Designed miniproteins, single chains, continued (3). Designs and how they scored, part 23

Each design is a single chain, and the fold is of that chain. pLDDT is the mean over its residues in the fold that is shown.

## One batch from the design tools (miniprotein)

Design m8821
Fold by ESMFold2-Fast:
Structure m8821 (fold): chain A 65 residues (1-65)
Amino acid sequence: SLSELEQKILKALEQGGILSASQLAEALKVSQSAVRRALRRLEEKGLVEAVKVGRRTYYRLTEKG
């Protein structure tokens, strides 16, 4: 099952396409630490993937998410 924060992250990515952990933290008004932990769980479930551009990491939905 998905936590409430995991569900909110998936909805934000569906609407925004590709977002960083800091952008998600600001949009959802939660700590970056909480967002990173939730993103790790979503990556483990195959619903979100990390996209690295230079020194920055962004996240997007997979075809499964």
Scores: mean pLDDT 87

Design m8822
Fold by ESMFold2-Fast:
Structure m8822 (fold): chain A 70 residues (1-70)
Amino acid sequence: VVTPPPTAEEVLNYAKEMAEKLLAAETKSKQAALYAGGKILLIGMELDGADKKAVEEAMKILDEAEKEVE
């Protein structure tokens, strides 16, 4: 059985949850780890067949969170 691709809703919800964790992180190293890990998993979701526009929007959510903690 082939794992079905992540839905747009799942991709966006994942990014929002990771962004909240990133904004709550107290150290630069935790922020960097959450940002890098979030982007890696979003790339994995795209490779698994997730909607490209959903992944792009999700990455934008993480990029905005990273800018807020800079």
Scores: mean pLDDT 80

Design m8823
Fold by ESMFold2-Fast:
Structure m8823 (fold): chain A 80 residues (1-80)
Amino acid sequence: SLLELEEKFIEAAKKGIEAFEEEKYEEAVELLEKAIELGKAFPDSPLLPLLYEKLGEAYEKLKKYEKAKEYYEKAKELKP
C-alpha cells in the first residue's frame, strides 16, 4: 500500500542520514539513493530536498564534486 511505501521511505531516509552522521559516506550514498528512489512516490515530501542535500554532501566528502553539485541543484529545485 501507499502507507507501507511511506513507512519504508521514512525508514530508508533515517538509515541514510544515520550513515552520513557516522561519516560512512559510501554507505550513506547507497542508503540515501535508495531513500530518494522510494521518495519519488512522495514528490511533495519535505524529506526529499533534505535527502538530495545530504547526498550532495556525501559525494562532496568522497571528493566527487560534479555529482555533489548535481544533487545540490536537485535539492534547490525541490525547496519552496
Scores: mean pLDDT 86

Design m8824
Fold by ESMFold2-Fast:
Structure m8824 (fold): chain A 68 residues (1-68)
Amino acid sequence: MRRVSRAEFLARALTEVNEQLTPRQRRVLGYLMQGLSQREIGERLGVSQATVSRHVREMEELLGVELE
């Protein structure tokens, strides 16, 4: 899978797959836009970093890319 910057990942998620995202994935995406790490997003959402990583992975699979 091609690795992409946070900026490219966010731009592509918003333009290509935004309508396919779950409400939880959209919240994760919003925090990524604010520059938060996956750990900080977990703290904000009250979930483990592993749960956040799973949501990011699901979005990566929809886009065919990997977030660096």
Scores: mean pLDDT 82

Design m8825
Fold by ESMFold2-Fast:
Structure m8825 (fold): chain A 77 residues (1-77)
Amino acid sequence: RPTREEVADRIRGLIVDALRADPSVTREEMAEILGEFVRAEEADDYEGIEAIVNKVKERFPERKDELDALLAEYRAA
């Protein structure tokens, strides 16, 4: 079974890919979102991870199913 850390890395990778693919995303916005994610991951804050993923799903609804599946894996780990 993947660890929570491994699943968090997969969530972060998907967020990074979505943000980098969108030319409307500024460097500052990317740094802010990724900084929040890293802080929540370091704190073992599941609610923080879920809140950040929900913000990303709102901005990139096309990624909703992938992010929901990874959140379910993170919750199960």
Scores: mean pLDDT 81

Design m8826
Fold by ESMFold2-Fast:
Structure m8826 (fold): chain A 69 residues (1-69)
Amino acid sequence: SQAQQLLQQGQQLFQQGQYEQAVQQYQQAIKLDPNYSQAWLNLAGALAKLGRHGEAAQYGKKAVELDPS
């Protein structure tokens, strides 16, 4: 799916240390699939790398709410 492709692009950017660009790809994945728990989790991780800890905590909680297992 397009959401999965955006997640993969974001993961590649994250591995390259391009956290701001990774955030953009993860946000687009979430817009296409708001229930995509992995995209919320990855968004939280990238935001934490950027020092945006409040947003990271909020979106990490959203990921757990969507997939608590």
Scores: mean pLDDT 88

Design m8827
Fold by ESMFold2-Fast:
Structure m8827 (fold): chain A 95 residues (1-95)
Amino acid sequence: NEAIDAYKKAIELKPNFAEAWSNLGAVYYNLGQLDEAIKARKKALELDPNNAGIWNNLGVIYKNEGDLEEAIKVYKKAIELNPNYAEAWNNLGIV
């Protein structure tokens, strides 16, 4: 996949490494490759653990994989980091 190859190259070259990993996770998610999407998002969180958006996006992937307990946990982490994150509250409410 050209998008995956491009983001992998971007990861090698860009100083905002966490954002490139998060974007790679989004591409994997859109392709239905949920395990790879989770791995990429976890790498982004290793680089930027206080990014509420990455935590929220990880929860969406877990929910779609059927891991509702892990989805709840990471949505709560997103809310802990940003209590006004309306999307994370909404996502928590539907699991």
Scores: mean pLDDT 80

Design m8828
Fold by ESMFold2-Fast:
Structure m8828 (fold): chain A 66 residues (1-66)
Amino acid sequence: LEEEVKKLEEELKYNPDNADIYTRLGLAYLRLGEYEKALEYFKKALELDPNNTVAKNLLKIVENRL
């Protein structure tokens, strides 16, 4: 999981406007139990792509955990 986060952060460095990478980072942090970080990444994904259903659904799940 930590290695997946590092890989996604590296991908994000080259693709800063990719909503899918933010969604995947949010999911990785959610799996690590880092709900606040997961929430931030899902919000960023939705700012870039408001119609991202996956990010929207995962954001809802994280908010219910807080």
Scores: mean pLDDT 79

Design m8830
Fold by ESMFold2-Fast:
Structure m8830 (fold): chain A 87 residues (1-87)
Amino acid sequence: SQEELKKYFEEGVKAIEEKKYEKAVELFEKAIELDPEFPLAWKGLGLAYFKLKKYEKAIEYFEKTLSINPDDEASKYYLEKAKKELE
């Protein structure tokens, strides 16, 4: 439901703010199960994995975000930063 999508997304954002990155991953994965075309949830997964220093996964999820919303400047920024971490 739209209410469940909003709840999981908002709880995921709060988990990022609290530096609970593994919890954020679980919550954003729940949001994506409800709406796989929701770019903010894919972006949240990318950011959570970036903070966990799992750069290959971060790249995957930021590329997914940009496939839905190609103008997302934050996703472009973090994608390039994650790629540099793997050099």
Scores: mean pLDDT 90

Design m8831
Fold by ESMFold2-Fast:
Structure m8831 (fold): chain A 79 residues (1-79)
Amino acid sequence: KALEYWDEGIKALRNKDYEKAAENFVKAADIFEKQGRYREAARFYRMAAIAYQQSGNLEKAEEYRKRADEFEAKYREKL
């Protein structure tokens, strides 16, 4: 499931469809978050933030950068 969203996101990146890439990375991150896999969730939210930045959607880029930082903190807290 998460791998399907990752594959679709990478295909979108190759086509320079950054908005679609970001949306797919967010869906992958949500799956990892629901599984308690906070490091993976942080990684995919960060990829989404970068893709939103490339699409010119700076508001969502900042939103998902903050979510990536949040889930990275959750991962560190569990250790």
Scores: mean pLDDT 84

Design m8832
Fold by ESMFold2-Fast:
Structure m8832 (fold): chain A 81 residues (1-81)
Amino acid sequence: MDPEELDLEVAEALILIIRGITIYELNKLNKQDYAKQLDKEVDELIAKLRAGELTPEEALRRAIDISNEYLQKAKEEKEKE
């Protein structure tokens, strides 16, 4: 194992934690549709990570970006309601 590269299993675990926290926050904001969309996008992201289409670092970065995008969108929608 190369100690200078993010481990695939660690990246996957971090992505799953980010997913769980983000879904919790989206549900708290009454944005269950966004929670469902996030869940699907994260499943696709993990599939790409497992297929070797993304590096562990790229997958983790994308998970963070997706999480932030949905949370920002949910907050903007709440302000319009």
Scores: mean pLDDT 81

Design m8833
Fold by ESMFold2-Fast:
Order: C-alpha cells, then sequence, then structure tokens
Structure m8833 (fold): chain A 102 residues (1-102)
C-alpha cells in the first residue's frame, strides 16, 4: 500500500539512493491520490519526492512536486489542520530555496 511505498522510499533516501527513493515516493503519492487524497501522508510523499529530485539536481521536477505538496497543504489548512499550516510555511520556504538554484 501507499504507507509501505513511503517507508521504502524513506529507506532508499536514507541510503543516498535518491533515484530509487523518487520512484517509491512517486508510487506512494499516486496511491495516496487514489486511496486517500486528503491524507497528510500525501503531502509528505510529494515533499519527499521533491527533495529527492532536488538531491538529484533535477530542480525543475523538484519545483513541480513542491508546488503539488503546497497545493495539498493548503487544502489541509482549509480543513482546519494546524499541522498543515506549519508544513505549508516550511514547503513555501523550500520552494523559494530550490528556485534560487535555477
Amino acid sequence: NADELLKKGQEAYSNGDYETAAKYFEQAADLYEKEDPTSPKAVLAYFMLADAYEKLGDYEKAIEWYERAIERAKKMVEQGDEIGKDFLEYLEKRLEEVKAKL
């Protein structure tokens, strides 16, 4: 399921295997979209995917996935999730930092 794929991505990321991490995070994100599109884990999967692409030097893909994470985090804030507010601020800061690398 999506949670297992997220975990596998995190394990690959921890080992510095960012290509494998990105593949698992993308699969996790796709499943969260289909199974639970309102899940905070969907935002986490998009963020981790963006971070993996940033580590790979693919700044355009990193920006794309940070923007998707931000869109989802905004939905969490609209639904009254206080964790969503903190995560949204963090994601917006990371997006500006990666844009500076273009």
Scores: mean pLDDT 83

Design m8834
Fold by ESMFold2-Fast:
Parts: C-alpha cells; sequence; structure tokens
Structure m8834 (fold): chain A 74 residues (1-74)
C-alpha cells in the first residue's frame, strides 16, 4: 500500500538522520500495513547496526533498502 511505502520512506529518512527511535516507530507501522515488504529486512539490519554504533554497516543496509524500494516502484 502507499501508506506502507510512505512509512518505509520515513523510516529511511529517520535512519539517515540517526533517529533510531523514530525509525523503529515507522518500521512498526510498515510491518502492520505490509509485513512482506522486501525493504523491511535491510532496514531492521540498519537499526541493529546503528544501535551497535556501526554506522558504515548501517549505511550499506540503508542503501540496500533504497534499491529494493526502487524495484517495487518499477
Amino acid sequence: SSEALEAVEKAIEALEKGDVEGAKEYLGRAFQLDPHLAALGPLLEAVGHLEAGDREAARKAIERAKQLLEELKA
């Protein structure tokens, strides 16, 4: 749904800003709306990496999520 995609895009924005708590709220909403979105896996990995202080691994996971989101729009 467009609502689930909007939640995913807001989660990506929050993660890029280092707002882990905001990202968790948006990811929770996206999971409730569409638990099978391929981008959700990499975004959860990005949350875990940021909580561990691994900003480089988080950036790579965010990039993967963005690629999967673009594939959904094609």
Scores: mean pLDDT 83

Design m8835
Fold by ESMFold2-Fast:
Structure m8835 (fold): chain A 70 residues (1-70)
Amino acid sequence: TEEEELEKKAKDIVEGAKELLKSFSEEVTIEFLVKYAGLSEEEARKLVAAVKAGDEEKAFKIALEALKKR
């Protein structure tokens, strides 16, 4: 379903952010999410902060809500 596709994309965004943070700065990761994942800067900052805090559930919810705004 469309909901299942959004959930998969949200998970991919969270995993992508985790992977980027291993090699790049927080600011570079935020810019990448804004340009390629379609997040606002505020949404990208909140997502990166949640990932850094180890709160994967919160990061997933942020990504999913951002995708639903399309």
Scores: mean pLDDT 82

Design m8836
Fold by ESMFold2-Fast:
Structure m8836 (fold): chain A 77 residues (1-77)
Amino acid sequence: PDYEKALKYLEKAIEAAKKGDSEKAVKYAEEAGRAAAPLTDEEKELLQKAVTAAQNGDSEKAVEYLEKLKKEVEKRS
Protein backbone atom coordinates (compact mmCIF):
# COMPACT_ATOMS: atom_id res chain seq x y z
CA PRO A 1 0.00 0.00 0.00
CA ASP A 2 1.05 3.61 -0.67
CA TYR A 3 0.20 5.04 2.75
CA GLU A 4 1.84 8.44 2.05
CA LYS A 5 -0.35 8.86 -1.06
CA ALA A 6 -3.44 7.57 0.79
CA LEU A 7 -3.03 10.04 3.69
CA LYS A 8 -2.43 12.93 1.26
CA TYR A 9 -5.67 12.09 -0.60
CA LEU A 10 -7.59 11.72 2.69
CA GLU A 11 -6.44 15.23 3.70
CA LYS A 12 -7.64 16.56 0.31
CA ALA A 13 -10.95 14.67 0.70
CA ILE A 14 -11.50 16.18 4.18
CA GLU A 15 -10.71 19.69 2.86
CA ALA A 16 -13.14 19.23 -0.07
CA ALA A 17 -15.86 17.88 2.27
CA LYS A 18 -15.42 20.88 4.62
CA LYS A 19 -15.98 23.19 1.60
CA GLY A 20 -19.09 21.22 0.54
CA ASP A 21 -17.38 20.07 -2.67
CA SER A 22 -19.06 16.66 -2.82
CA GLU A 23 -17.58 15.67 -6.21
CA LYS A 24 -13.96 16.31 -5.13
CA ALA A 25 -14.53 14.76 -1.68
CA VAL A 26 -15.74 11.52 -3.33
CA LYS A 27 -12.91 11.52 -5.93
CA TYR A 28 -10.16 12.05 -3.33
CA ALA A 29 -11.68 9.51 -0.89
CA GLU A 30 -11.78 6.86 -3.65
CA GLU A 31 -8.15 7.66 -4.63
CA ALA A 32 -7.14 7.27 -0.96
CA GLY A 33 -8.92 3.89 -0.80
CA ARG A 34 -7.05 2.68 -3.90
CA ALA A 35 -3.68 3.85 -2.52
CA ALA A 36 -4.26 2.18 0.90
CA ALA A 37 -5.56 -1.10 -0.61
CA PRO A 38 -6.10 -3.75 0.52
CA LEU A 39 -8.48 -2.11 3.01
CA THR A 40 -9.69 -3.70 6.27
CA ASP A 41 -13.43 -4.33 6.68
CA GLU A 42 -13.62 -1.33 9.06
CA GLU A 43 -11.83 0.93 6.55
CA LYS A 44 -14.13 -0.26 3.71
CA GLU A 45 -17.20 0.56 5.84
CA LEU A 46 -15.84 4.02 6.77
CA LEU A 47 -14.97 4.77 3.12
CA GLN A 48 -18.47 3.74 1.97
CA LYS A 49 -20.11 5.86 4.72
CA ALA A 50 -17.89 8.86 3.87
CA VAL A 51 -18.69 8.61 0.13
CA THR A 52 -22.44 8.24 0.83
CA ALA A 53 -22.46 11.24 3.22
CA ALA A 54 -20.55 13.37 0.68
CA GLN A 55 -22.93 12.37 -2.15
CA ASN A 56 -25.89 13.35 0.08
CA GLY A 57 -24.30 16.76 0.81
CA ASP A 58 -23.85 15.88 4.50
CA SER A 59 -20.50 17.66 4.93
CA GLU A 60 -20.40 17.14 8.72
CA LYS A 61 -20.81 13.34 8.50
CA ALA A 62 -18.50 13.10 5.46
CA VAL A 63 -15.72 14.88 7.45
CA GLU A 64 -16.39 12.66 10.51
CA TYR A 65 -16.11 9.39 8.53
CA LEU A 66 -13.06 10.61 6.55
CA GLU A 67 -11.29 11.61 9.81
CA LYS A 68 -12.04 8.14 11.26
CA LEU A 69 -10.79 6.48 8.06
CA LYS A 70 -7.58 8.57 8.23
CA LYS A 71 -6.95 7.38 11.83
CA GLU A 72 -7.42 3.72 10.81
CA VAL A 73 -5.02 4.09 7.83
CA GLU A 74 -2.46 5.85 10.12
CA LYS A 75 -2.52 2.82 12.49
CA ARG A 76 -1.36 0.58 9.58
CA SER A 77 1.24 2.97 8.12
Scores: mean pLDDT 85

Design m8837
Fold by ESMFold2-Fast:
Structure m8837 (fold): chain A 61 residues (1-61)
Amino acid sequence: GEFEKLKEEAKEAIKEGRLVEAMKLINEMERLAKTDEQKKEVAELIAEAAEVQLKRKEAES
């Protein structure tokens, strides 16, 4: 489904450090999330992206 495709794309974007793209994909997933499980997956990806962003900011400082 569309949600599953966005999830895989968001995971790859996070792994590659493409955080702006990852956040756009996560926002689309949040808009499509209808079940508690889907909302949980969105929250997990947001947390993962935030961790990567914080680590990148620390490295740039």
Scores: mean pLDDT 80

Design m8838
Fold by ESMFold2-Fast:
Structure m8838 (fold): chain A 100 residues (1-100)
Amino acid sequence: PTALDLLSPTMRALARALLEDPRAGVSEEARALLNAPSISTEQLLALRGAQLASGLTLQELELAARLFPELSVRELLDRALADPEAFLEEVQQRLAEEEA
């Protein structure tokens, strides 16, 4: 199975949107893994935890999609890519509120 086949539906949608968005600056290595005809479990875990050029990981974006269910994938990425630092702070605040 490809990396996209092994990702959750939400993470798959995020990965595809990132690959199509020039602002995301997806690395050549990450792009190769996402488009690979097969991927190992170790490579998949590394990909999920790897920082993209924006400083965001697929795991962080999947968490954000869960915390902001009112946002579409496009709206979430527009917010994240416009100001990654402010977006991560907002994600951390929402997560803390749900854990409190």
Scores: mean pLDDT 73

Design m8839
Fold by ESMFold2-Fast:
Structure m8839 (fold): chain A 71 residues (1-71)
Amino acid sequence: SKADELTNEGDQLYEEGKYEEALKLYEEAIKIDPNNWQAWGNLAAVYEKLGKLEEAKEYEEKAKKLEKEKE
């Protein structure tokens, strides 16, 4: 899906240390598919790298909830 493509592109940018660019792609992915738990988890990882630990925890919890709903 387009959301999966954006998530994969964001992952590449994250691996390159381009956290702000990765953030934009993950945010776009969750706008398209709010149930994409991988995108929420990756968004949390970016927020951790940016030092925003409270937001990171919130997004990690969102990702875990969605992952359990899909299982």
Scores: mean pLDDT 83

Design m8840
Fold by ESMFold2-Fast:
Structure m8840 (fold): chain A 70 residues (1-70)
Amino acid sequence: LTPEEIKKFIEDALAEAEKEKPTILATASEEEKKKFEKFYEALLKAKEAAKKGDYEKAYEILSKTIEELK
């Protein structure tokens, strides 16, 4: 994975999360809302790490959170 791929993934995922947020908040179960909040927070933390040039940390945050949500 390249830094560009990590950055694009974060940007695309955040855009989709913002688009889906109203539906999730209106229709999702409590468990689903918690998973969404956790993933959204991970995306924000990964974005900050990538902004600082720490793509290894950004990838670690994303991979760990995705694994935990399985």
Scores: mean pLDDT 78

Design m8841
Fold by ESMFold2-Fast:
Structure m8841 (fold): chain A 89 residues (1-89)
Amino acid sequence: AMPSVEELAKEIVETVEARARLLLENAEAMAKKSGIEFTEEKYEELKKFLEENLEPAKEEARKLAEEDPEAVAESIAAARAALAALEAA
């Protein structure tokens, strides 16, 4: 059965929170691989950006889940697969 709007919104929030941490950890590794300096200042900017966008993202996620729950579920799955592929590379 298709997840409820509340279940989808919760899964988006949990996925965003978990992946925000992985993104921060992997950003340093990716910067090193690309020859870009990853400074403490850039880390703080990225962290603040993620924190500032988390609450609006929760509200937007709930709205999207109400409008098209199937597309939202597919988008979450695609985002998780893309992040897993980057981690495996």
Scores: mean pLDDT 65

Design m8842
Fold by ESMFold2-Fast:
Structure m8842 (fold): chain A 65 residues (1-65)
Amino acid sequence: SDLEKAEAYLAKAWAAYKAGDYEKALAYAEKAREYAEKALEKEPVKAQAILDGADFLIRRARKAL
């Protein structure tokens, strides 16, 4: 599902961020955001949590670049 893809990409984004790969962290976080937006109609609360997490990570990764 779109929600499962969003969760998977957010997990990959955090793993990349912790590894110091900020470009990959940004790319994965953007993908997490994309799939979370698609999941909003069916799972609004869970999708919004992923969007918030992705936005937080995007800001941190951009500042680290």
Scores: mean pLDDT 87

Design m8843
Fold by ESMFold2-Fast:
Structure m8843 (fold): chain A 63 residues (1-63)
Amino acid sequence: TPTDSRVDSVARADLQAAIDRAVAEEKAVYGLSDAEVEELRARMERVVAATLADKGVTVVDAP
């Protein structure tokens, strides 16, 4: 992996793991249904994507 200074990037796998953890925690705390979990997941993915784009962070599929 290039060690370019000041390169803001994040692995898609890391983002997915973070979202999965957050969704699992919300489900456990609030007792969300499968439909609610799907909606929350989609919403979180969209919000995260928009936030990263606004910050100029690139999502990469690192091996």
Scores: mean pLDDT 75

Design m8844
Fold by ESMFold2-Fast:
Structure m8844 (fold): chain A 70 residues (1-70)
Amino acid sequence: MEELKEKARKLTKEGLELIKEGRYEEGLKLIEEAVKLSREAVEKVLRENIDFIQTLPQEVRDKILDILYK
């Protein structure tokens, strides 16, 4: 559903903003909630922000992958 995908996109963007601020735990929790709504929408937003994600510590990147592919 488009509504769930749009909500997932917004939550993922908010999560990435928190991660940019160094609030990794809070940001990852929002991304986890977004995946429950639409994994495809989360993957799309993360791909759109891949350059930023590649700058993150390996541990944070691994947690993002775990959230997507569990």
Scores: mean pLDDT 83

Design m8846
Fold by ESMFold2-Fast:
Parts: sequence; structure tokens; C-alpha cells
Structure m8846 (fold): chain A 96 residues (1-96)
Amino acid sequence: MLSDEEAFQAAVDIANAVALTLAKKGRIDEAVEFLERQLERARELYPDHPAVANLLATLGELYDMKGEKEKARQYYEEALRIDPDNPLARAGLERL
């Protein structure tokens, strides 16, 4: 049986995968809107959880795909405030 925290991590992993799939289909604005709603819910439940850093890093990647480099940087930096070792956020900032 998954703990509530393990279930939360799994739900976030699924949300990130769904958003990246939408983005690959050219539906980037839908992916952003979807993840921003997931982020609001995640922050209410476990605001400092590493899974929240993964949501923020994925939002950074989506904004980078839109060419919104400043917003992408802000999301990557927020992810690193929660989890300084987040590999997605670190790689994203190095690409900007």
C-alpha cells in the first residue's frame, strides 16, 4: 500500500509526464495551465516536498519551449530553492 506521500509523488510524476506529452504534441499552453493547477494543489499539501521542485522544473522547461526564458529561469530557481540537487532545474538553467 502506498503512503499518502508516496501516492503524492506518483501523482506528480504522472502530471509531469502528461504535461510533457501535451507539449510534444504542440499543446504547450494546455500543458502549462494543467501543471500550474497541479502546482497550486501540491503546494497546499506538501509545499517543500522535492516533488514540488519537479513540478517547478517541468514548468521551467515548458516556458523555455515557449521562448519565455525569464519565466523559465524563475521556475528553475524556485525549484532549486526547494531541492538544490534537482537535476532537471540545474540542467535547465545551464541551457538558458
Scores: mean pLDDT 86

Design m8847
Fold by ESMFold2-Fast:
Structure m8847 (fold): chain A 65 residues (1-65)
Amino acid sequence: MDKVLEALKAAVEKLKKEGLISKELADEILAKLDAGDLEGALELIQKLPEEVAQKIRELTVEELN
């Protein structure tokens, strides 16, 4: 769903800005989201440290609600 892609994109961009993920990894995730590749983006997120992945989930849920 477009709303989920936008929410994930916002979460990843925020963590990139805060320096909680590397610029190169954030850009790769954002590129997949921009291409509509939600599955590929989620696979990259799953490879992040658990604390960072958890923060993305929290921000995504907040953006959706």
Scores: mean pLDDT 79

Design m8848
Fold by ESMFold2-Fast:
Structure m8848 (fold): chain A 111 residues (1-111)
Amino acid sequence: INKAGLLLQKKDYEGAIAAAEEDIAKDPENGEAYFLLGEAYLKQGKYEKAIEYYEKAIELLGERHVEAQINLGEAYLKQGKKEKAIEYYEKALSIQPDDPEAKANLEKAKA
């Protein structure tokens, strides 16, 4: 676990952001650091920033990153963009059909 990931586990979202930004400053193509930035901003309720950083993480890590697709869907759902959220959950299920988190989130979004 890197420092940003450890701080996320401790719910130190500001510390996680700072650590991930340091990782990006050292390596601007560090897709995992962008993913952790997205997660920290999602936890803070900063959905626009979370979407921006998850999209960058997917660009760098590839579209088959199921967790990033699910978290992007959650960020859109939190913004009230239900149709967009469904799109990303269905994309996650196209990659991993039996993913229980994507299935549960899709049902929640369709309700």
Scores: mean pLDDT 86

Design m8849
Fold by ESMFold2-Fast:
Order: structure tokens, then C-alpha cells, then sequence
Structure m8849 (fold): chain A 59 residues (1-59)
């Protein structure tokens, strides 16, 4: 389990959904940065996929 996602389990479902959606928005904004290295791009993409899967489990 990802420790950051475990902390979210203590919150109401609506708050967890809101926080996951905010993290998706933040990660998508980071992907628009043309100065990102390839390794940073891959890590952000990996994190974005993990957050999207967690959101899908709650919806």
C-alpha cells in the first residue's frame, strides 16, 4: 500500500475524492512544463496513473 493513500482512508469519501482530483490536476499541470526531464516526466506519469486508479476505486 502507498502510505500517502493510507492517510486518505481516514477522511470522508467526498474529501478523499476532492483531494485525489486536486492531485490529478496538479500532476497534469506539471506535465505541461516543457522543461521537464524524461525521468521526471515518467515519474509524474506513473504517479498520475496511480492517483487515477485510486479515484476510480472510490467512484
Amino acid sequence: SNPRFEELKTLPKSERIARLKQEIADLEAKLQDPTLSFSEFLEIRRRLNEVRLELKKLE
Scores: mean pLDDT 79

Design m8850
Fold by ESMFold2-Fast:
Structure m8850 (fold): chain A 88 residues (1-88)
Amino acid sequence: STITITVEVTWDGSDPSSATASIVGATGSTEGFTVTVTAPSAQEILQGNFTFTVTVTKGDTTVEKTLEIPKEDLLNGGTFTVEITVTL
């Protein structure tokens, strides 16, 4: 199964037009600030909560946020919204 994570970036005084988002610690794809993550295996879910890092980059500025998804949500599948505020 696949889970969908929507990364919503809030900008404080900056132009978001050239920013990018990426993921570390999970398999997925990005399109702008929408992130789709492949759900971990049942065996991996049984080992606990799933952790990954979202990195938002614009030019030389990088902001990282580590996120943890409860295993119960991963077992049910679904869509999660993640909000990141970026100040440049």
Scores: mean pLDDT 65

Design m8851
Fold by ESMFold2-Fast:
Structure m8851 (fold): chain A 108 residues (1-108)
Amino acid sequence: MEEKIERAKAGDVEAAREVLRDAVQGKITPEQAKLALRTLAERGDPEAASLAMEAYLNGTISLEDAEEVFRLAAERGHPEGYHALAAVYRRQGKTAEADEWARKAEAL
């Protein structure tokens, strides 16, 4: 387990996906999954936002946790998470919040 988290922190996207699968099965904490995702985003990994959205949709992390990863990824030039947030909020009927996140993505 520890080796997978360390590899994810080193930028190994496949290891990060394994960590997320283990979290879904209750083998690791949501906090560990969130730390791995934040580390990938910090390194500018282009898939960090997609992995965070998958973790949120699988119930591994909260939407608030996913938003933190999306923001970090966007700061590194990857606004995909902001577009994903806009889609989630629209699906929930929160049009104002969806429009806000879409505008943030366009501003990057």
Scores: mean pLDDT 74

Design m8852
Fold by ESMFold2-Fast:
Structure m8852 (fold): chain A 81 residues (1-81)
Amino acid sequence: SAAEAALAAAREALAKAQAALAAGDYEAALEAAVEALEAARKALELAGDDRELLAKAIGVILAAIGLSIEAAMKLGKKPKG
């Protein structure tokens, strides 16, 4: 379905964001996290009557927000030493 395809795209983008963050590429991590948010929002919109798909889409949104915050904090962090 279109909702499942959007959820799959969101999960793929989320995995890219996680990989970029682990590699120290905070700009790429932020870009991929935003892409995951957009795909998950589309999945949420398409899955209005499917509570399981809604829960999965919300899960990706929350994970992507967390990654976005972490990447943004690392980009904006002042050197301490």
Scores: mean pLDDT 81

Design m8853
Fold by ESMFold2-Fast:
Structure m8853 (fold): chain A 86 residues (1-86)
Amino acid sequence: PRPSLEELIRRLKEAAETGTKEQVVAALSELHDAAIADPRLTPEQRERVVRIANRAYEEIQKAQTDEEVHRVALKAVEELERIFRE
């Protein structure tokens, strides 16, 4: 079974707290692809998830430390969780 978007957001959060840059990038990529493929999302929700993932990926590519990677990823998690709360 494929993971849900909620499970993928949880994985991103775990990677953001304790993971490597590579794990964070992998989690963002999987979340991006899952959002594009999920017919249960509204077009607005899909566009917001994709935009958040792409922005986080861009910022992570410019990050020089694991601490910066974690900070960017945690911000992305907060924004993603906000989409699915309301």
Scores: mean pLDDT 82

Design m8854
Fold by ESMFold2-Fast:
Structure m8854 (fold): chain A 75 residues (1-75)
Amino acid sequence: SKAEEYLKKGKEALEKGDYRTAIYYFGQAIKADPNYAEAYRLLAEAVEKYAKAQGTPVPKALIDEYRAKADALEA
């Protein structure tokens, strides 16, 4: 599916340390499939890693929101 293609591209970007590109593709995966729990989990990870790489405060509330959404989709 298109969501799976976006998730794959996001994972490739994440492995390369291109967190901005990873965030973009995980966002596209969610847009293509709003029930994609794995995409929300990976988006949370990419956002956390991007903040750390930039030396900015980790947006914990946003990360917690993405993780909570993933957990709800798996319940």
Scores: mean pLDDT 89

Design m8855
Fold by ESMFold2-Fast:
Structure m8855 (fold): chain A 63 residues (1-63)
Amino acid sequence: SLEELVENLKKAIADEDAEAVLKYGTELNKIDPELARKVLSEYSKNVTNPEVIKAIKRIIAEM
């Protein structure tokens, strides 16, 4: 479900799992780009892991 996809993306960011961030973020962006932008914007504010930052930037570039 869309709700499970959002929770998976949030967990991936919290776990600093760049591969999972890219996977779930890309999937969410294809289904609901506005929701993907909101989640990435809100939950990326405290991200310092360079691979996670790179994954987020890649998803934003596809928007």
Scores: mean pLDDT 84

Design m8856
Fold by ESMFold2-Fast:
Structure m8856 (fold): chain A 55 residues (1-55)
Amino acid sequence: MVERILALYDRDGDGRLSPAELAELKRALGLEGPVDGVVDDAVLAAIRALIEAGE
């Protein structure tokens, strides 16, 4: 799931998401919270953990 979502929202295909792309990803996952700055590996790991917790 996380890999498919990243493929859809990572428009640059460089494995990172812009703040705008992260905001859309959060909405797709049903998450709420502030999103500022550039997403990095730590934020992606948190999103992945939330997806896996949904199993």
Scores: mean pLDDT 56

